# Designed miniproteins, single chains, continued (4), part 96

Each design is a single chain, and the fold is of that chain. pLDDT is the mean over its residues in the fold that is shown.

## One batch from the design tools (miniprotein)

Design m15335
Fold by ESMFold2-Fast:
Structure m15335 (fold): chain A 65 residues (1-65)
Amino acid sequence: GAEKGAEALFSKGPDAIVSGGEAAELVYKAGGSGEVAARTGILSGGGFSGTTGRDAGLSALGAAE
């Protein structure tokens, strides 16, 4: 769930700048929902990477259907 997604995200941690798309993929693969992945991607990528995070999250949501 979201707990595993957050843990995976923090393992990339302070040593790396996580893009929106990468953050969304990590959350989804760690067991987060596509919607949670999309939100995490947007937040982690900031405004600039928001489009990538949204696209990755929507793609993950579609795959989850």
Scores: mean pLDDT 51

Design m15336
Fold by ESMFold2-Fast:
Structure m15336 (fold): chain A 80 residues (1-80)
Amino acid sequence: ITKEQVYKIIELARKKAESQDLSEEQRKEFEKLLEKAREAAEKGDLEEAVRLIYLGLIKAGLSEDDIVDFQAEALEIVNE
């Protein structure tokens, strides 16, 4: 997995969160975690970046179905 793929996965996570009726506080926490994920990716810690993305989605309150859909789309990015 590359940094460019992680950046695409971060943008995918943002799109999934946009479909949720998140409070301003939930959105702020989510964006903070995505920013940390970006920093981890820039340092070459791609596993930590992916972990932070999933933590962000869980904290944003995404359903199991939304997480599964996200995983399928993220896998498509990784296979590019």
Scores: mean pLDDT 78

Design m15337
Fold by ESMFold2-Fast:
Structure m15337 (fold): chain A 87 residues (1-87)
Amino acid sequence: SKREQKVLEATAEMSEPVLEAVEELKRLKAPEELFKKLEEAVEEFIKRLEELLNDESLSEEEFEKKLKEAVEEFKERLKEIVEEAKK
């Protein structure tokens, strides 16, 4: 329950970065394959959140740390996709 709420908060936090990445790809006139990479990155992030939510071995502190790490890594992945569009 509390973990589900934290996952929902994490997905809400990523809404703006995802929209910003989409707008940057549009501005850069990126090819369709980069939009597909962005969609795949979103799907991978959601899957990672589901895996964390289902990992009963994690303490509350370990869960929160790994959730934060998942968000940071997803933000970095979005940045990489945008940087690829500039090349």
Scores: mean pLDDT 86

Design m15338
Fold by ESMFold2-Fast:
Structure m15338 (fold): chain A 77 residues (1-77)
Amino acid sequence: HMASIDDPESVVRALELLARAKPTDFSDEVIDAAMVVIGLATRLAAGEPLPQEVIDTLLASPSPLAREWAERARAAQ
C-alpha cells in the first residue's frame, strides 16, 4: 500500500503522520510520509497544480499542516 500524491486520503495521512512523528522515528511509515511531502513540494515547485479533490480534502482536514499545504497549492495555481 503506497501513499500517492494523487490520493487525497493518503496525502492527509502522510501530513498527519509527519506532524506527530518523533525526530528519531525512521520507520517505513515516516519515510513513506516524507516522500509524499517531497512529492508535493516538487510538484508545486514545477508549477503543476494539485488535483482539486486533494486541495478540498486538505482544506477539510483538522490538521493545520494539511491546510497550510492546501493554501500553498492554491497560491501556486
Scores: mean pLDDT 69

Design m15339
Fold by ESMFold2-Fast:
Structure m15339 (fold): chain A 91 residues (1-91)
Amino acid sequence: SEYEARIAAAIASGDVEALTEVFLAAARAEGAEIDEEKLRALAELLVMAAEGADPEELVEYAATKLGMKVTDREKALEVARRLVEELQRIR
């Protein structure tokens, strides 16, 4: 996939700006409403996960920067742990 390869490369290099640009390109291609600050925050979250950030820090970042409502903390932590495991394979 065009976007998958570019996302993997940006995550592997820890390049938040490059990852944000890929998200913007993908959103434009789908005709999605674009919030650049939220896409940048998402890029930062993914780079943090790839760098081995604590799952609790990822959940806090998502809640504060992406406006995610965490109603099930244990489920959110499980998702964050899986994200770290998957993204560390790229680096």
Scores: mean pLDDT 80

Design m15340
Fold by ESMFold2-Fast:
Structure m15340 (fold): chain A 67 residues (1-67)
Amino acid sequence: MTLEDILRDIEEARANREEIAKETSMSVEELELFIELAELAVFEGKVEEAEKRALEMHEKKTGKKFE
């Protein structure tokens, strides 16, 4: 996967965020968080690390959401 592929996926996810959230049983907030993390990973060059961090943050957020 290249930088261009990742940017394309981010753009598609952002454009289809409502449909993706609906299909994957994710909240829109969770999906937006993943998109934001993916963008940061692109700029930092930490794409592989971002995948792991996104999963960990999702688990942490779902378990420790205030209200």
Scores: mean pLDDT 65

Design m15341
Fold by ESMFold2-Fast:
Structure m15341 (fold): chain A 81 residues (1-81)
Amino acid sequence: MSKEEQLEEFRDRVAAIVERAVAEGKITPEQAREIMRLVDEAFAEGKSLDEIVEEIEKTFGDKNPELVQEIRKAAEEIKKK
């Protein structure tokens, strides 16, 4: 996969993860929007998957470590393709 294809697939995976987390009451819709904003901004800046995961962990790691681990796992799975 190209780096651009990896970033697009990662965005789709993160969107699915945060949508499920909102549906399960684990995060608010506002928190989901903030996570997607961070992903979209980092994507526009050409950041790597690892840099995007680090930014999400910096912002949400202490608040919801389980969500951050799901996002990290998605990035690792995409890098293997």
Scores: mean pLDDT 80

Design m15342
Fold by ESMFold2-Fast:
Structure m15342 (fold): chain A 90 residues (1-90)
Amino acid sequence: PKISSVRVEGDTIYLEIVGAKSEEDAKKAAKDALVRLTGLSEEEVEIEVESFEDGRALVKVTPKDKETGRKLAIGLTAYFLRQIGDEIQP
């Protein structure tokens, strides 16, 4: 499984995972990706599968505290801006 998109809604982050074999497989992929993207441990965030259909999962990521939420939002925003910068060359 891999992350196909990331969406930030307020203080909640949604990850779209594709190629998952189960909800647990999608949840693990989301945890692994968050650790890589933000450097936070899985214990710093609450991860829930909101929906799972045809190998595609929508995973909800909720930070356990406001400081963790700020770090997560900054890290994911920086990752997104970097990705867009690489894709849309000046």
Scores: mean pLDDT 71

Design m15343
Fold by ESMFold2-Fast:
Structure m15343 (fold): chain A 81 residues (1-81)
Amino acid sequence: SLSALEWLERQRAAETDPAVRAVIDLVIEALRAAREGHDLARAQALLDEAAKRIRTLPPENAARAEALVVRGYVLHADELA
C-alpha cells in the first residue's frame, strides 16, 4: 500500500492547477512536521494555511483540494494504527 506521503506526492505530480499543488505541498510539509519533526504547532500552522488557501479557490477546485487533504490524513491515520 502507498504511504500517505507517497500518495500525496503522486497526486501533486498529476495535479495541473498550481494553486491546488500549493495546498498539497502544505499538507505534505504538515505530515512531515508531525511525523519526523514532532512539531505539532508547525503542522497545525501549515494546515491552517492550507485551509485559508482552499477558501480562496473556485468551488470545484476547493472541493477537490479538500478531498485530497482528507484522504491524505485518512491514510496517515491508518499508518499510525
Scores: mean pLDDT 81

Design m15344
Fold by ESMFold2-Fast:
Formats: sequence, C-alpha cells, structure tokens
Structure m15344 (fold): chain A 84 residues (1-84)
Amino acid sequence: SDVEKFREVADKFIEELKKATSREDLLNIVKKFAEELSTLPDELRAAGLRIVSEVVQLWNAGKSKDEVVEELRKRVDEEIKRFE
C-alpha cells in the first residue's frame, strides 16, 4: 500500500538521519526523502513535508540527534494513524 511505502521511506529517512554528521549530510538526506515522497499520493507527500519541516525546526533549535530522531518517529506514527 502507499501507507506501507510511506513508512518504508520514512524509516529509511530516520536511519540515514542517525548517520548524519554534517549539515551537508542533512540536506542530502532531506533532498532524497523529498524525491521519494514525490512518487506518493498528494496526502502522503504533504505528511512527509510536515515531517521535514519538524526535523528542520528541531535541528535549528539545537536539539540533540537522539531528540530529533525520537520526535521524528513520533511524527511518522501520528501521520500514519491519519491514513489507517
């Protein structure tokens, strides 16, 4: 299903984010996530863009990588519940 594909893409985004060591890594990971979201229906693409916005906000707020990952997991679960 498209929802299962969204979770797969989001889980990959989370795993890549854990490995990020620079702002350049983060930007490349976000770009790849946005590209994969473009293959999904509009509602799931919108959900993914909200997640990107949250990650950027937490990063700019100086949150730890662990805090960013935990909040990202929470947001993915909340968005998926909207489609289940």
Scores: mean pLDDT 81

Design m15345
Fold by ESMFold2-Fast:
Structure m15345 (fold): chain A 76 residues (1-76)
Amino acid sequence: REAVLKAAESIPENPKTESEAEVKTVGDLARRIAEGRISPEVADVALATVRASAKHIEDEEAKKRVLEIVDAVERG
């Protein structure tokens, strides 16, 4: 949980690009999962969908950040 919240803190509040907006959206999702606002079943489906979508992110840094956030959520 602490690692997830720490990762989310590095996400820009006002994204300049679509890739930055995707990173922010994933960070918000990770925060909701860490807070227990999303059921485990819904969280698993959402994380799997994010991983699949990340393959289509053209910005390599944004893609890496999205995958790091998903990995942090899955690890705890």
Scores: mean pLDDT 70

Design m15346
Fold by ESMFold2-Fast:
Structure m15346 (fold): chain A 58 residues (1-58)
Amino acid sequence: SAAELARAAAEAGGDAATVAAAIQRGGHVNPSKAAQGGAAATEGGPSAAESVGHNAEL
């Protein structure tokens, strides 16, 4: 699910909020890519400090 992808992305060095925002904007997220660094490619720097993904329950 989106929540699992966001968590995996955050663990892999991505940002869960950024991944959540990308999904909400109609982005196509691949679970394998998200865990491997697909979310890291989403161009996110801060750790959810921007309210970009204020919804933590996806």
Scores: mean pLDDT 54

Design m15347
Fold by ESMFold2-Fast:
Structure m15347 (fold): chain A 85 residues (1-85)
Amino acid sequence: SEIVEAAREVGRRVEELEELAKNGEISKQEAQKLLNELSGDAAEAYGRALRAGDQEAVEAVTEVLRKIQRFAKKYNLQVVVVGRP
């Protein structure tokens, strides 16, 4: 599924952002900007998955959204309110 592939790509980018944050290689402001972009990409993928009735894609995007929320909480960042499972 193209939506599953999109979700995986967003998840991979979140993991890269987590590594930069862990290593102190990114500022809080830069992390917030990237997190906003990733949250938007994940929200768009979630909407597409719901409209397509693609349950595997919904599950994949939901895991990515949870990963984004956990990262934001750990690093005291803000998340656009999307996907309240």
Scores: mean pLDDT 82

Design m15348
Fold by ESMFold2-Fast:
Structure m15348 (fold): chain A 71 residues (1-71)
Amino acid sequence: SSDARREEGLRFLIRKANEIVETLPPTVEDLALGSLAAVYEEHKEGRVTLQPAWLEQARRAYEEIKERRKK
């Protein structure tokens, strides 16, 4: 289904963002964090389904961005 393919694409994006963060400046780390948070927002709205393996990473990124917005 489209949902399964979308979920797989999001997992790929999360892995790719993590790989990039290891080799690039902090500005890319912020971009990766934002990408993970966006994925979690889509999951909360029911538009995508995240597997448990990815859910915790995306949730932590979402909470981190939310905390940064308060400051």
Scores: mean pLDDT 67

Design m15349
Fold by ESMFold2-Fast:
Structure m15349 (fold): chain A 86 residues (1-86)
Amino acid sequence: SEKREKLIEKVKEILEKAKKEGLDSEKVLKEMLELLAEEKGEPVEEYYKAIEEGDGEKVEEITRELTELAAEAAGKMDELEAVRKR
């Protein structure tokens, strides 16, 4: 899944930038929401609306996908640090 690998690489870049610059969680969340919306071909405004209106089904979907992306990206970052220290 070339699209999945590119998405994870972009998430990794957001997380690395956040770690280096000390970005707050709200800014990281906004960048990740924009990235997820772009990948799915959906307007990011629909994601913001779902969160603001408490659309439980859509919020649960977004939360699950963001959690999976963050976990995959963090795992790849940890592997990269382990290789660099060898």
Scores: mean pLDDT 72

Design m15350
Fold by ESMFold2-Fast:
Structure m15350 (fold): chain A 69 residues (1-69)
Amino acid sequence: SAAIEELLARLEEALRAGDLETAREVLDKLGVMSVIHGDRAALERALELARRHGAEELAEAVTKAISQM
C-alpha cells in the first residue's frame, strides 16, 4: 500500500530526527492501517526501524500491536 510505505518513510524520518512525538503519531496511524489491511509485515518493518534507532518505548508499542494481530 502506498499509504503504508509513506507512513514507514515518515516514521524513519521522525526517528532519525529524534522526534519521538511525531514517530508515535505516525506509528498510531500505521498500526490502524496495518490491522485494517492485515499487513503484519508493515508492523515488523516499523519494529526493525524503532530498534535500529534505539526507540525502546516505540519498539515495545509495536511489539504489542503485532501480538494483537
Scores: mean pLDDT 83

Design m15351
Fold by ESMFold2-Fast:
Structure m15351 (fold): chain A 70 residues (1-70)
Amino acid sequence: MQATIVLDDGSTITVEARVGAQATLAGHTFTVVDVDENGNATLRSADGRGELGVGPGTTYISAETAAALA
């Protein structure tokens, strides 16, 4: 299953809802650390301090929010 993230700058990022999959948001790398029974993925920043939840559809976030979570 794939999740699509749309940033406010118009960038579209696709990530697989699979533990270990990676996505780059606003120049920062996030890794999927959990996938629930409904296909919601939890992405964690490279430093381990930021987390972002994404559903099996489209999630809209700002590039500033993505950078702040990294």
Scores: mean pLDDT 78

Design m15352
Fold by ESMFold2-Fast:
Structure m15352 (fold): chain A 73 residues (1-73)
Amino acid sequence: MLTEEEIEALKEIVELFKTKEKLSVVELQQQVSRTAASLIPALDVDGDGYVTKEELKAFLKSVGLEDLLELLK
């Protein structure tokens, strides 16, 4: 289960994906807190060094954080 601190970190990542469809892991890690940066490799499911908005949505849905999905609209 995600901690409250990790949920807050995911909100930082969600904010970046409001205006972007795809970001590299490096770009994400440079723009977010240390806690959020530690979660980014888990979002890179394919290990290709990129995270897509669709991968983020799938992750949020899988952990039951569907309220964060509304922030992406």
Scores: mean pLDDT 77

Design m15353
Fold by ESMFold2-Fast:
Formats: C-alpha cells, sequence, structure tokens
Structure m15353 (fold): chain A 82 residues (1-82)
C-alpha cells in the first residue's frame, strides 16, 4: 500500500514536471494560452503529488506546497498578458 502511494506520488510529480516544462516552453514562444493551460495541469498534478506525499513523505509534501504557491503567482502574472 505504501509502495503504491509512492508510485502514484512519483507519477503525479513527473506529470507535474512535464506540464511545467510545457508551460515554460510556451512562454518562450509567446503562446500564453498554452502556457496557462499547462500551468493549470501543473497545479493539478502537483496538488495530487502533495496529497500523496503527505502520507509517505511529509517533508517533501511541504516543499512541493511552497513551489506550487510560487507557480500560482506566476500564473497570475501570465493572465495580465491577456
Amino acid sequence: MEEELKKKAEEAYEKGRQAFLEAVTAISKGDFEKADEAYERFKKYYDEAIQLYSKVDPEKAERLKKFKEQAEKTIESLKKYR
């Protein structure tokens, strides 16, 4: 059970990382619509990873929460370009 939670947490974390990379790439190309969508997926997957890690690695969950807060501020900035 704990191993299953760790696998799900890692998969959610990896998907979040991929979405973040997509968002950064979209920003570099000036595609803010795709950047916003990718950031929303990043937030969703990071939230899932945080919930799962809180059960098996609370310290990592806290670090991910702080990073998500910073990403949310970035998204608010991106919305100003629309």
Scores: mean pLDDT 78

Design m15354
Fold by ESMFold2-Fast:
Structure m15354 (fold): chain A 85 residues (1-85)
Amino acid sequence: EKIEEAKKKADEYEAQRDALTQQLNDEVARGTAEIERAKAEDPELAAQKTAELNSRVADLQAQIDEATKKLSEALNEYVRLLLEE
């Protein structure tokens, strides 16, 4: 059924977004701890670690944004099909 398929797609994109958000949180926590350890002893290493974290965060955020867009589209389609029923 079209309605069931649309709901399944929305559920899948929501799960993907949530998993990516958890990865983002884990990367931020780990990267922040690494930066804090480096700050007092090696400012250049701290700057490098910050750049590395920013790059990883940007990549994950782009994936989260894509999953969120697809989730929004799938939810809009699901609602449209419900209203047409």
Scores: mean pLDDT 84

Design m15355
Fold by ESMFold2-Fast:
Structure m15355 (fold): chain A 63 residues (1-63)
Amino acid sequence: SRVQELLKKAAEAVVKGDEETALKYAREAVEVGSQGSLDEESLESAAKVVLRRIKEDPKAFGA
């Protein structure tokens, strides 16, 4: 799925130490997964939670 592809790109960015790119892809994954139903604050909050989980286990997300 598109969400899985974006999460994989976020995980690859985490492994490279590029936190800005990782957060960008995590945010895009949340936006696609929520079909645009979240406001900007909720999107940023959810993206940070997703990024934290990817940092804990990047291989689980395809890195």
Scores: mean pLDDT 85

Design m15356
Fold by ESMFold2-Fast:
Structure m15356 (fold): chain A 66 residues (1-66)
Amino acid sequence: MEEILEELRAVPREELLARVARLVRDPSAGALVYQALHVPGEEARNRAIAEVLVADREAPHRVAAT
């Protein structure tokens, strides 16, 4: 979480979409990230994006569930 949040804060707004598009793999997570990009407030936006990315990364580990 924090490392992703720090990376997002360092990335210019113009590059956020491209950066995030590379990190997300699930199309549904991509839609959530796109919505997060439009959240009012820089800090709230970056937090929402980071949370979506973390959830997307963690979700695949539950698929095996064995």
Scores: mean pLDDT 67

Design m15357
Fold by ESMFold2-Fast:
Structure m15357 (fold): chain A 56 residues (1-56)
Amino acid sequence: SEENEEKLQEAEKLENEGVPYKVIAEKLGISVEELSKLLDEDGVKVLKEAVDKVTK
């Protein structure tokens, strides 16, 4: 839907500004899980990077 496209663009913008993934979800008014579903179209790139940082 149009709303999901706008949220995805906003999430990418905030990521480019160095905003933490959790804060991005809070700014968009959604959970981290919902943000992950929104980013599914991009192939989980952001989620993989976040998981990699925590694992190390």
Scores: mean pLDDT 66

Design m15358
Fold by ESMFold2-Fast:
Structure m15358 (fold): chain A 60 residues (1-60)
Amino acid sequence: SAPKRSTLYLQLPNDEEEIKKALEEVEAIAKAHGYEITKVEIEKLSETRVLITIELAQVP
């Protein structure tokens, strides 16, 4: 049985366009696998890097 929830961690440049592109790609892949994004958290690690935490849940 597949897990109902999953969490992804991404380290990206602190660049609005790169972050947006990565989130759009994750959403597309999640949807293709029967998951939806339920939560996104962005944490600044440094002036040049962010940690993005993405929570996923299975769609019924």
Scores: mean pLDDT 84

Design m15359
Fold by ESMFold2-Fast:
Structure m15359 (fold): chain A 79 residues (1-79)
Amino acid sequence: MKFTKEEFLEAFKKYDTDGDGEIDISQVPNIFVDLGLIPPPEFQSVLQALDTDHDGKINYKKLVDIMLVNEAFKDFFKE
């Protein structure tokens, strides 16, 4: 099933309990399961690249922006 950028942001916001615009990397697979999606094999490398502070958290708005331009995620978006 395909989603809009806004639908992905809403799914991530549900897991953003601190309201800081970041989520724990370990929570990302659960978000994809909630959406009925299978993350591509390259996904872990993308998450690690986004964790520039090495604190185990990523900015999910940045993640969604990267997903929009990455061929591995093209089937996830309606537009």
Scores: mean pLDDT 74

Design m15360
Fold by ESMFold2-Fast:
Formats: sequence, C-alpha cells, structure tokens
Structure m15360 (fold): chain A 85 residues (1-85)
Amino acid sequence: MAEAKAIDEAAQKEMDKLIQEALADPAKTRELLREVYRLMVETAKEIVEKYSTPEEIEEANKELEKLEANLETQLARAEAALKKV
C-alpha cells in the first residue's frame, strides 16, 4: 500500500513537471499527452502485477495493449490532421 502511494505521488510530480514544460512551449503539448499516457499505463501494469491473480493480470495486460494501440492510432490521426492544416 505505501509503495502504491509513492508511485502515485511520483507520477503526479512528473505530470506536473511536463505540464509546466508544455506551458513554456506549446509545441510540446502532443509530447506531454504521450508521456502522461505512457506513465499511466506503466503505473497500472505495476499495480495489477502486485495486487491481482495471474488470470486477472493476463486479462489486464490484454486490455492495456488495446489501449496503447488505440492511443497510437488517435495520435497518428491527430498528427495527420494538423500536418494538412
């Protein structure tokens, strides 16, 4: 439980830092979104591995892979739209 809180606090501090950097440079907004999602997925994987049954871990990993694929598709679509403007 204490480790989960430490991970959440570290993730929040990293996110706040990335938000500050994005505010200083608007071009970094897309990079900020990628880093936030990556950090969230990594944190979720660690929590699932520590507190779930092996069957639940397998199921959760499959769902996380789907979310990662969907994120990359959405980012590519947004980048293509911006490039044409």
Scores: mean pLDDT 66

Design m15361
Fold by ESMFold2-Fast:
Structure m15361 (fold): chain A 65 residues (1-65)
Amino acid sequence: KAKEYEKAGLLLAASILYIEEKKFEEAVKLYKEYLKLYPDETVYIDYFKELMRKKGASEEEISKL
């Protein structure tokens, strides 16, 4: 499943990039697409929530993860 892994990696990287850019709505959308491919991978959700808080996201935006 090389294409699946490549797509998941790009979605994860793009989501982190959007958090750095403070584009939280787009970051959440991309992370949810990643979770559709890997629904059991919950390890990153706490990392994304913490990163969003650090970058100034509202609790409402964070709760959409």
Scores: mean pLDDT 75

Design m15362
Fold by ESMFold2-Fast:
Structure m15362 (fold): chain A 85 residues (1-85)
Amino acid sequence: SSNRQQLEQTLAQLRAAIEAGDEARALQLLDQVEQLVEQLKNDKETLQQTLQRLLEIHDLAVEKRMYDVASRLARLINKIEKLIE
């Protein structure tokens, strides 16, 4: 599958892992999201769409008190914001 499709699938799996309380799985999926974002760093449209999804997922991680996941999401959000500026 394309990197964009893999990113969409991985973000959906990340959200599901956080909702299920599986922090270890969420951290593993975050590693995959970070790699896919790096591969898509020149696709500003995809990065803008990804930013919106990550903000929603970050709010969920905070609600679930997954502070390590939330911290890593915040760093990735900041990185993407700098890439699309």
Scores: mean pLDDT 90

Design m15363
Fold by ESMFold2-Fast:
Structure m15363 (fold): chain A 113 residues (1-113)
Amino acid sequence: DVEEWRALVAEIRETDPEEIIKRLKEFLETSKNSEEAVLLAGRTAAALLHIGKFKEAAKILELLKEYVEKSKDVKESDVMAALSMVEFYAKMFQDEEVLELIEEIKKVVKEKF
């Protein structure tokens, strides 16, 4: 949804990046909906890349990787959808660190499913 994406970008632009990372970590730790958790992590990382917060986007992907490794309820299709959004911006900005993290998460998915 374009309106949800614009609202997320606006919120992330106005919020302290460390607070965004902290909130997402807490959400991933407490969420009972793995689809919502994975997709929110992907959208958050993509929005951070969109506004030029490359290091913070990498931190979000590290949290997503840990979540995918530890969660028993994660679905491959949800992770791949989340990564697709991030990969679009990572390729646009040639962010090698984020692209490497995407490939690491894809490897975890293939080993788990």
Scores: mean pLDDT 84

Design m15364
Fold by ESMFold2-Fast:
Structure m15364 (fold): chain A 69 residues (1-69)
Amino acid sequence: MKKKIEELRKRLSQLYQEAIAAISAGNKDRANQLITELQKLGKEAEELGDEATKQHAENLIKMIQDALA
């Protein structure tokens, strides 16, 4: 279980970096792909009981939507 939570947190960090890059570039297509990936990550976190990672994924989705609206 601990290894899966570590993998989710590493993926969240990677998606965060990619989100900042997409926002800076104004790349709406990439941002939409990242939102889909973050939604999947959030579901995996919920299934593992990692509420913190789920909340961070949801916050990042909102940040992307607000920045590129």
Scores: mean pLDDT 82

Design m15365
Fold by ESMFold2-Fast:
Structure m15365 (fold): chain A 62 residues (1-62)
Amino acid sequence: SIKEELESLLPKVKKGDIEALHKTIEILINNNPELLEKIKELLKEKSPFEAVVEAVEEFLES
């Protein structure tokens, strides 16, 4: 499932893995564009890694 893929990528994104970051964004473009919009807003105040981690963690907890 999409949640399992995101859960497997999160630890790598938290470590600053740019390939994991790109793969996570690609998954979100194809499966959850609303979460991508949240990431865009977070990017105004946070790094790409921090924005993606925050948005994905909130999604996985919902």
Scores: mean pLDDT 83

Design m15366
Fold by ESMFold2-Fast:
Order: structure tokens, then sequence, then C-alpha cells
Structure m15366 (fold): chain A 55 residues (1-55)
């Protein structure tokens, strides 16, 4: 859905800008206009994509 896509993009951008240790999932959810649960559901996919890009 559009909300899941927005959550994935917002999380990816935050991870690239700040790194995983300093990213706030609640702030990402608010920025994307979705729930924290939606961001958490997208996190494994976003992390896998980032790890694949680094390989």
Amino acid sequence: SAKREAAARALRDALLASGFKSVDLAAVAQRAGVSVETVRAEAPGVLRELLTELA
C-alpha cells in the first residue's frame, strides 16, 4: 500500500542519513504519516535491501 511504501522510504532515508543506532522509529512513523507498527513491519525488508546494496 502507499502507506507501507512511504514508511519504507522514510526509514531507508533515515538509516542512510543517521545509521540504525541513532534512528527513532516513532519519528520515522510520524514523518511518513503511518503507525510505528507499519515502520517495524517494513524494517526487515529495508535492512535487507541496504545490506544487498552494500554487497
Scores: mean pLDDT 77

Design m15367
Fold by ESMFold2-Fast:
Structure m15367 (fold): chain A 97 residues (1-97)
Amino acid sequence: EITREELEKLSAEELIALGRKLFDEGRYEEAIRAFEEAIKKDPNNVTAWVELAEVYDAQGRYEEAIKVLEEAKELHKDDPLVVKLTTSLIEELKAES
């Protein structure tokens, strides 16, 4: 199992790659931790926010997925492409709930 100390040693990009691998393996809680650490290291990396929301969606945790995307949208409110992407994903999740 991956420890917090091991995650803290990785770059944001390495954490995203690890999170994707863990998600593909069905290791959802560890994937969440990897993406959360990636966001903590680089909150401007929209990929980490979207990937975290996908893990919550895969678990049926739609409220948490929406919250993550709304937070990403607020942090990047001056980027019209990010606003459009996050808005579309939030609308899809609300239709599932």
Scores: mean pLDDT 85

Design m15368
Fold by ESMFold2-Fast:
Structure m15368 (fold): chain A 62 residues (1-62)
Amino acid sequence: MAEELAEEINRELKRRGLPAEAFVDEEGRVGIRFAPEASPEQRAEALKLALEIAGRAQREAA
């Protein structure tokens, strides 16, 4: 589940050209890693996108 969520977030991040990457940490949680050159606006957009995708996945599981 976490890996599938990270893959979907990464697919959308890459499609939009956002300098961020989703990953699964040692505890199986999805996190977001930003490139050093990412602007505050790009970071905010990437986080918003990740939250939207995570929320959609949660609704599908309910």
Scores: mean pLDDT 78

Design m15369
Fold by ESMFold2-Fast:
Structure m15369 (fold): chain A 55 residues (1-55)
Amino acid sequence: MEIVETWVEIEGEVTAPEDGILLIKNPDGSIEKIKVKKGEKVKVPKGALVVLLKE
């Protein structure tokens, strides 16, 4: 897997630009991995950092 984007702080929803794995770093420091398809929307908590890993 390759990191194609830098960490970004967001609120609400992320629309996946490509198929891959979305990493969500929560405000408490935990990291979640969600497999996504292009165009899929994922809800993220306020203050989370997000990066997409392209497969």
Scores: mean pLDDT 70

Design m15370
Fold by ESMFold2-Fast:
Structure m15370 (fold): chain A 90 residues (1-90)
Amino acid sequence: MLEYARKTVESLKKAAEEIEEKLPELEELSKTDPEKAKKELVTLLTVLGINLAAAKFAAELGKEDPEIKKEAEEVAERLEELKKRVEELL
């Protein structure tokens, strides 16, 4: 299961990067088209919720490997910060 936890963490790190890159565009969109921005932000909240659950699950699966557990916990914190930013834009 450690290999699964590692791959999950890697995928979640990429997802967090993509969301961080997209947020400035959504902030601009909220000024020009608030309704479209709101729909995208709601979708993003759903994605963040799923990814956050996956990060917590990866931390549990990786609990016997301190490195994997630490990386899973770090990506979970990163996803929680992104979720707060998205909620502030709604």
Scores: mean pLDDT 83

Design m15371
Fold by ESMFold2-Fast:
Structure m15371 (fold): chain A 74 residues (1-74)
Amino acid sequence: DVWLPEDPAVMRRMMAWLARELRRDLESGELEKRGLDVELVERAIALMEEAIRNDEDLRAAFREVHALLQQARA
């Protein structure tokens, strides 16, 4: 199981930080250089950004993001 913060504000800050870091690495070409599936990472970033923007279920969104990032690394 993935540990997730109980506080929604902490969860939102963590997810926003992760989305920014992955977006920066995506735009710099670092993720492609490391052999990650860029399409899956881009989908994960978009899902995080959309969930934050629309005040969606961040916990459910993060589970989907985790699955996408696991697939991107395969």
Scores: mean pLDDT 78

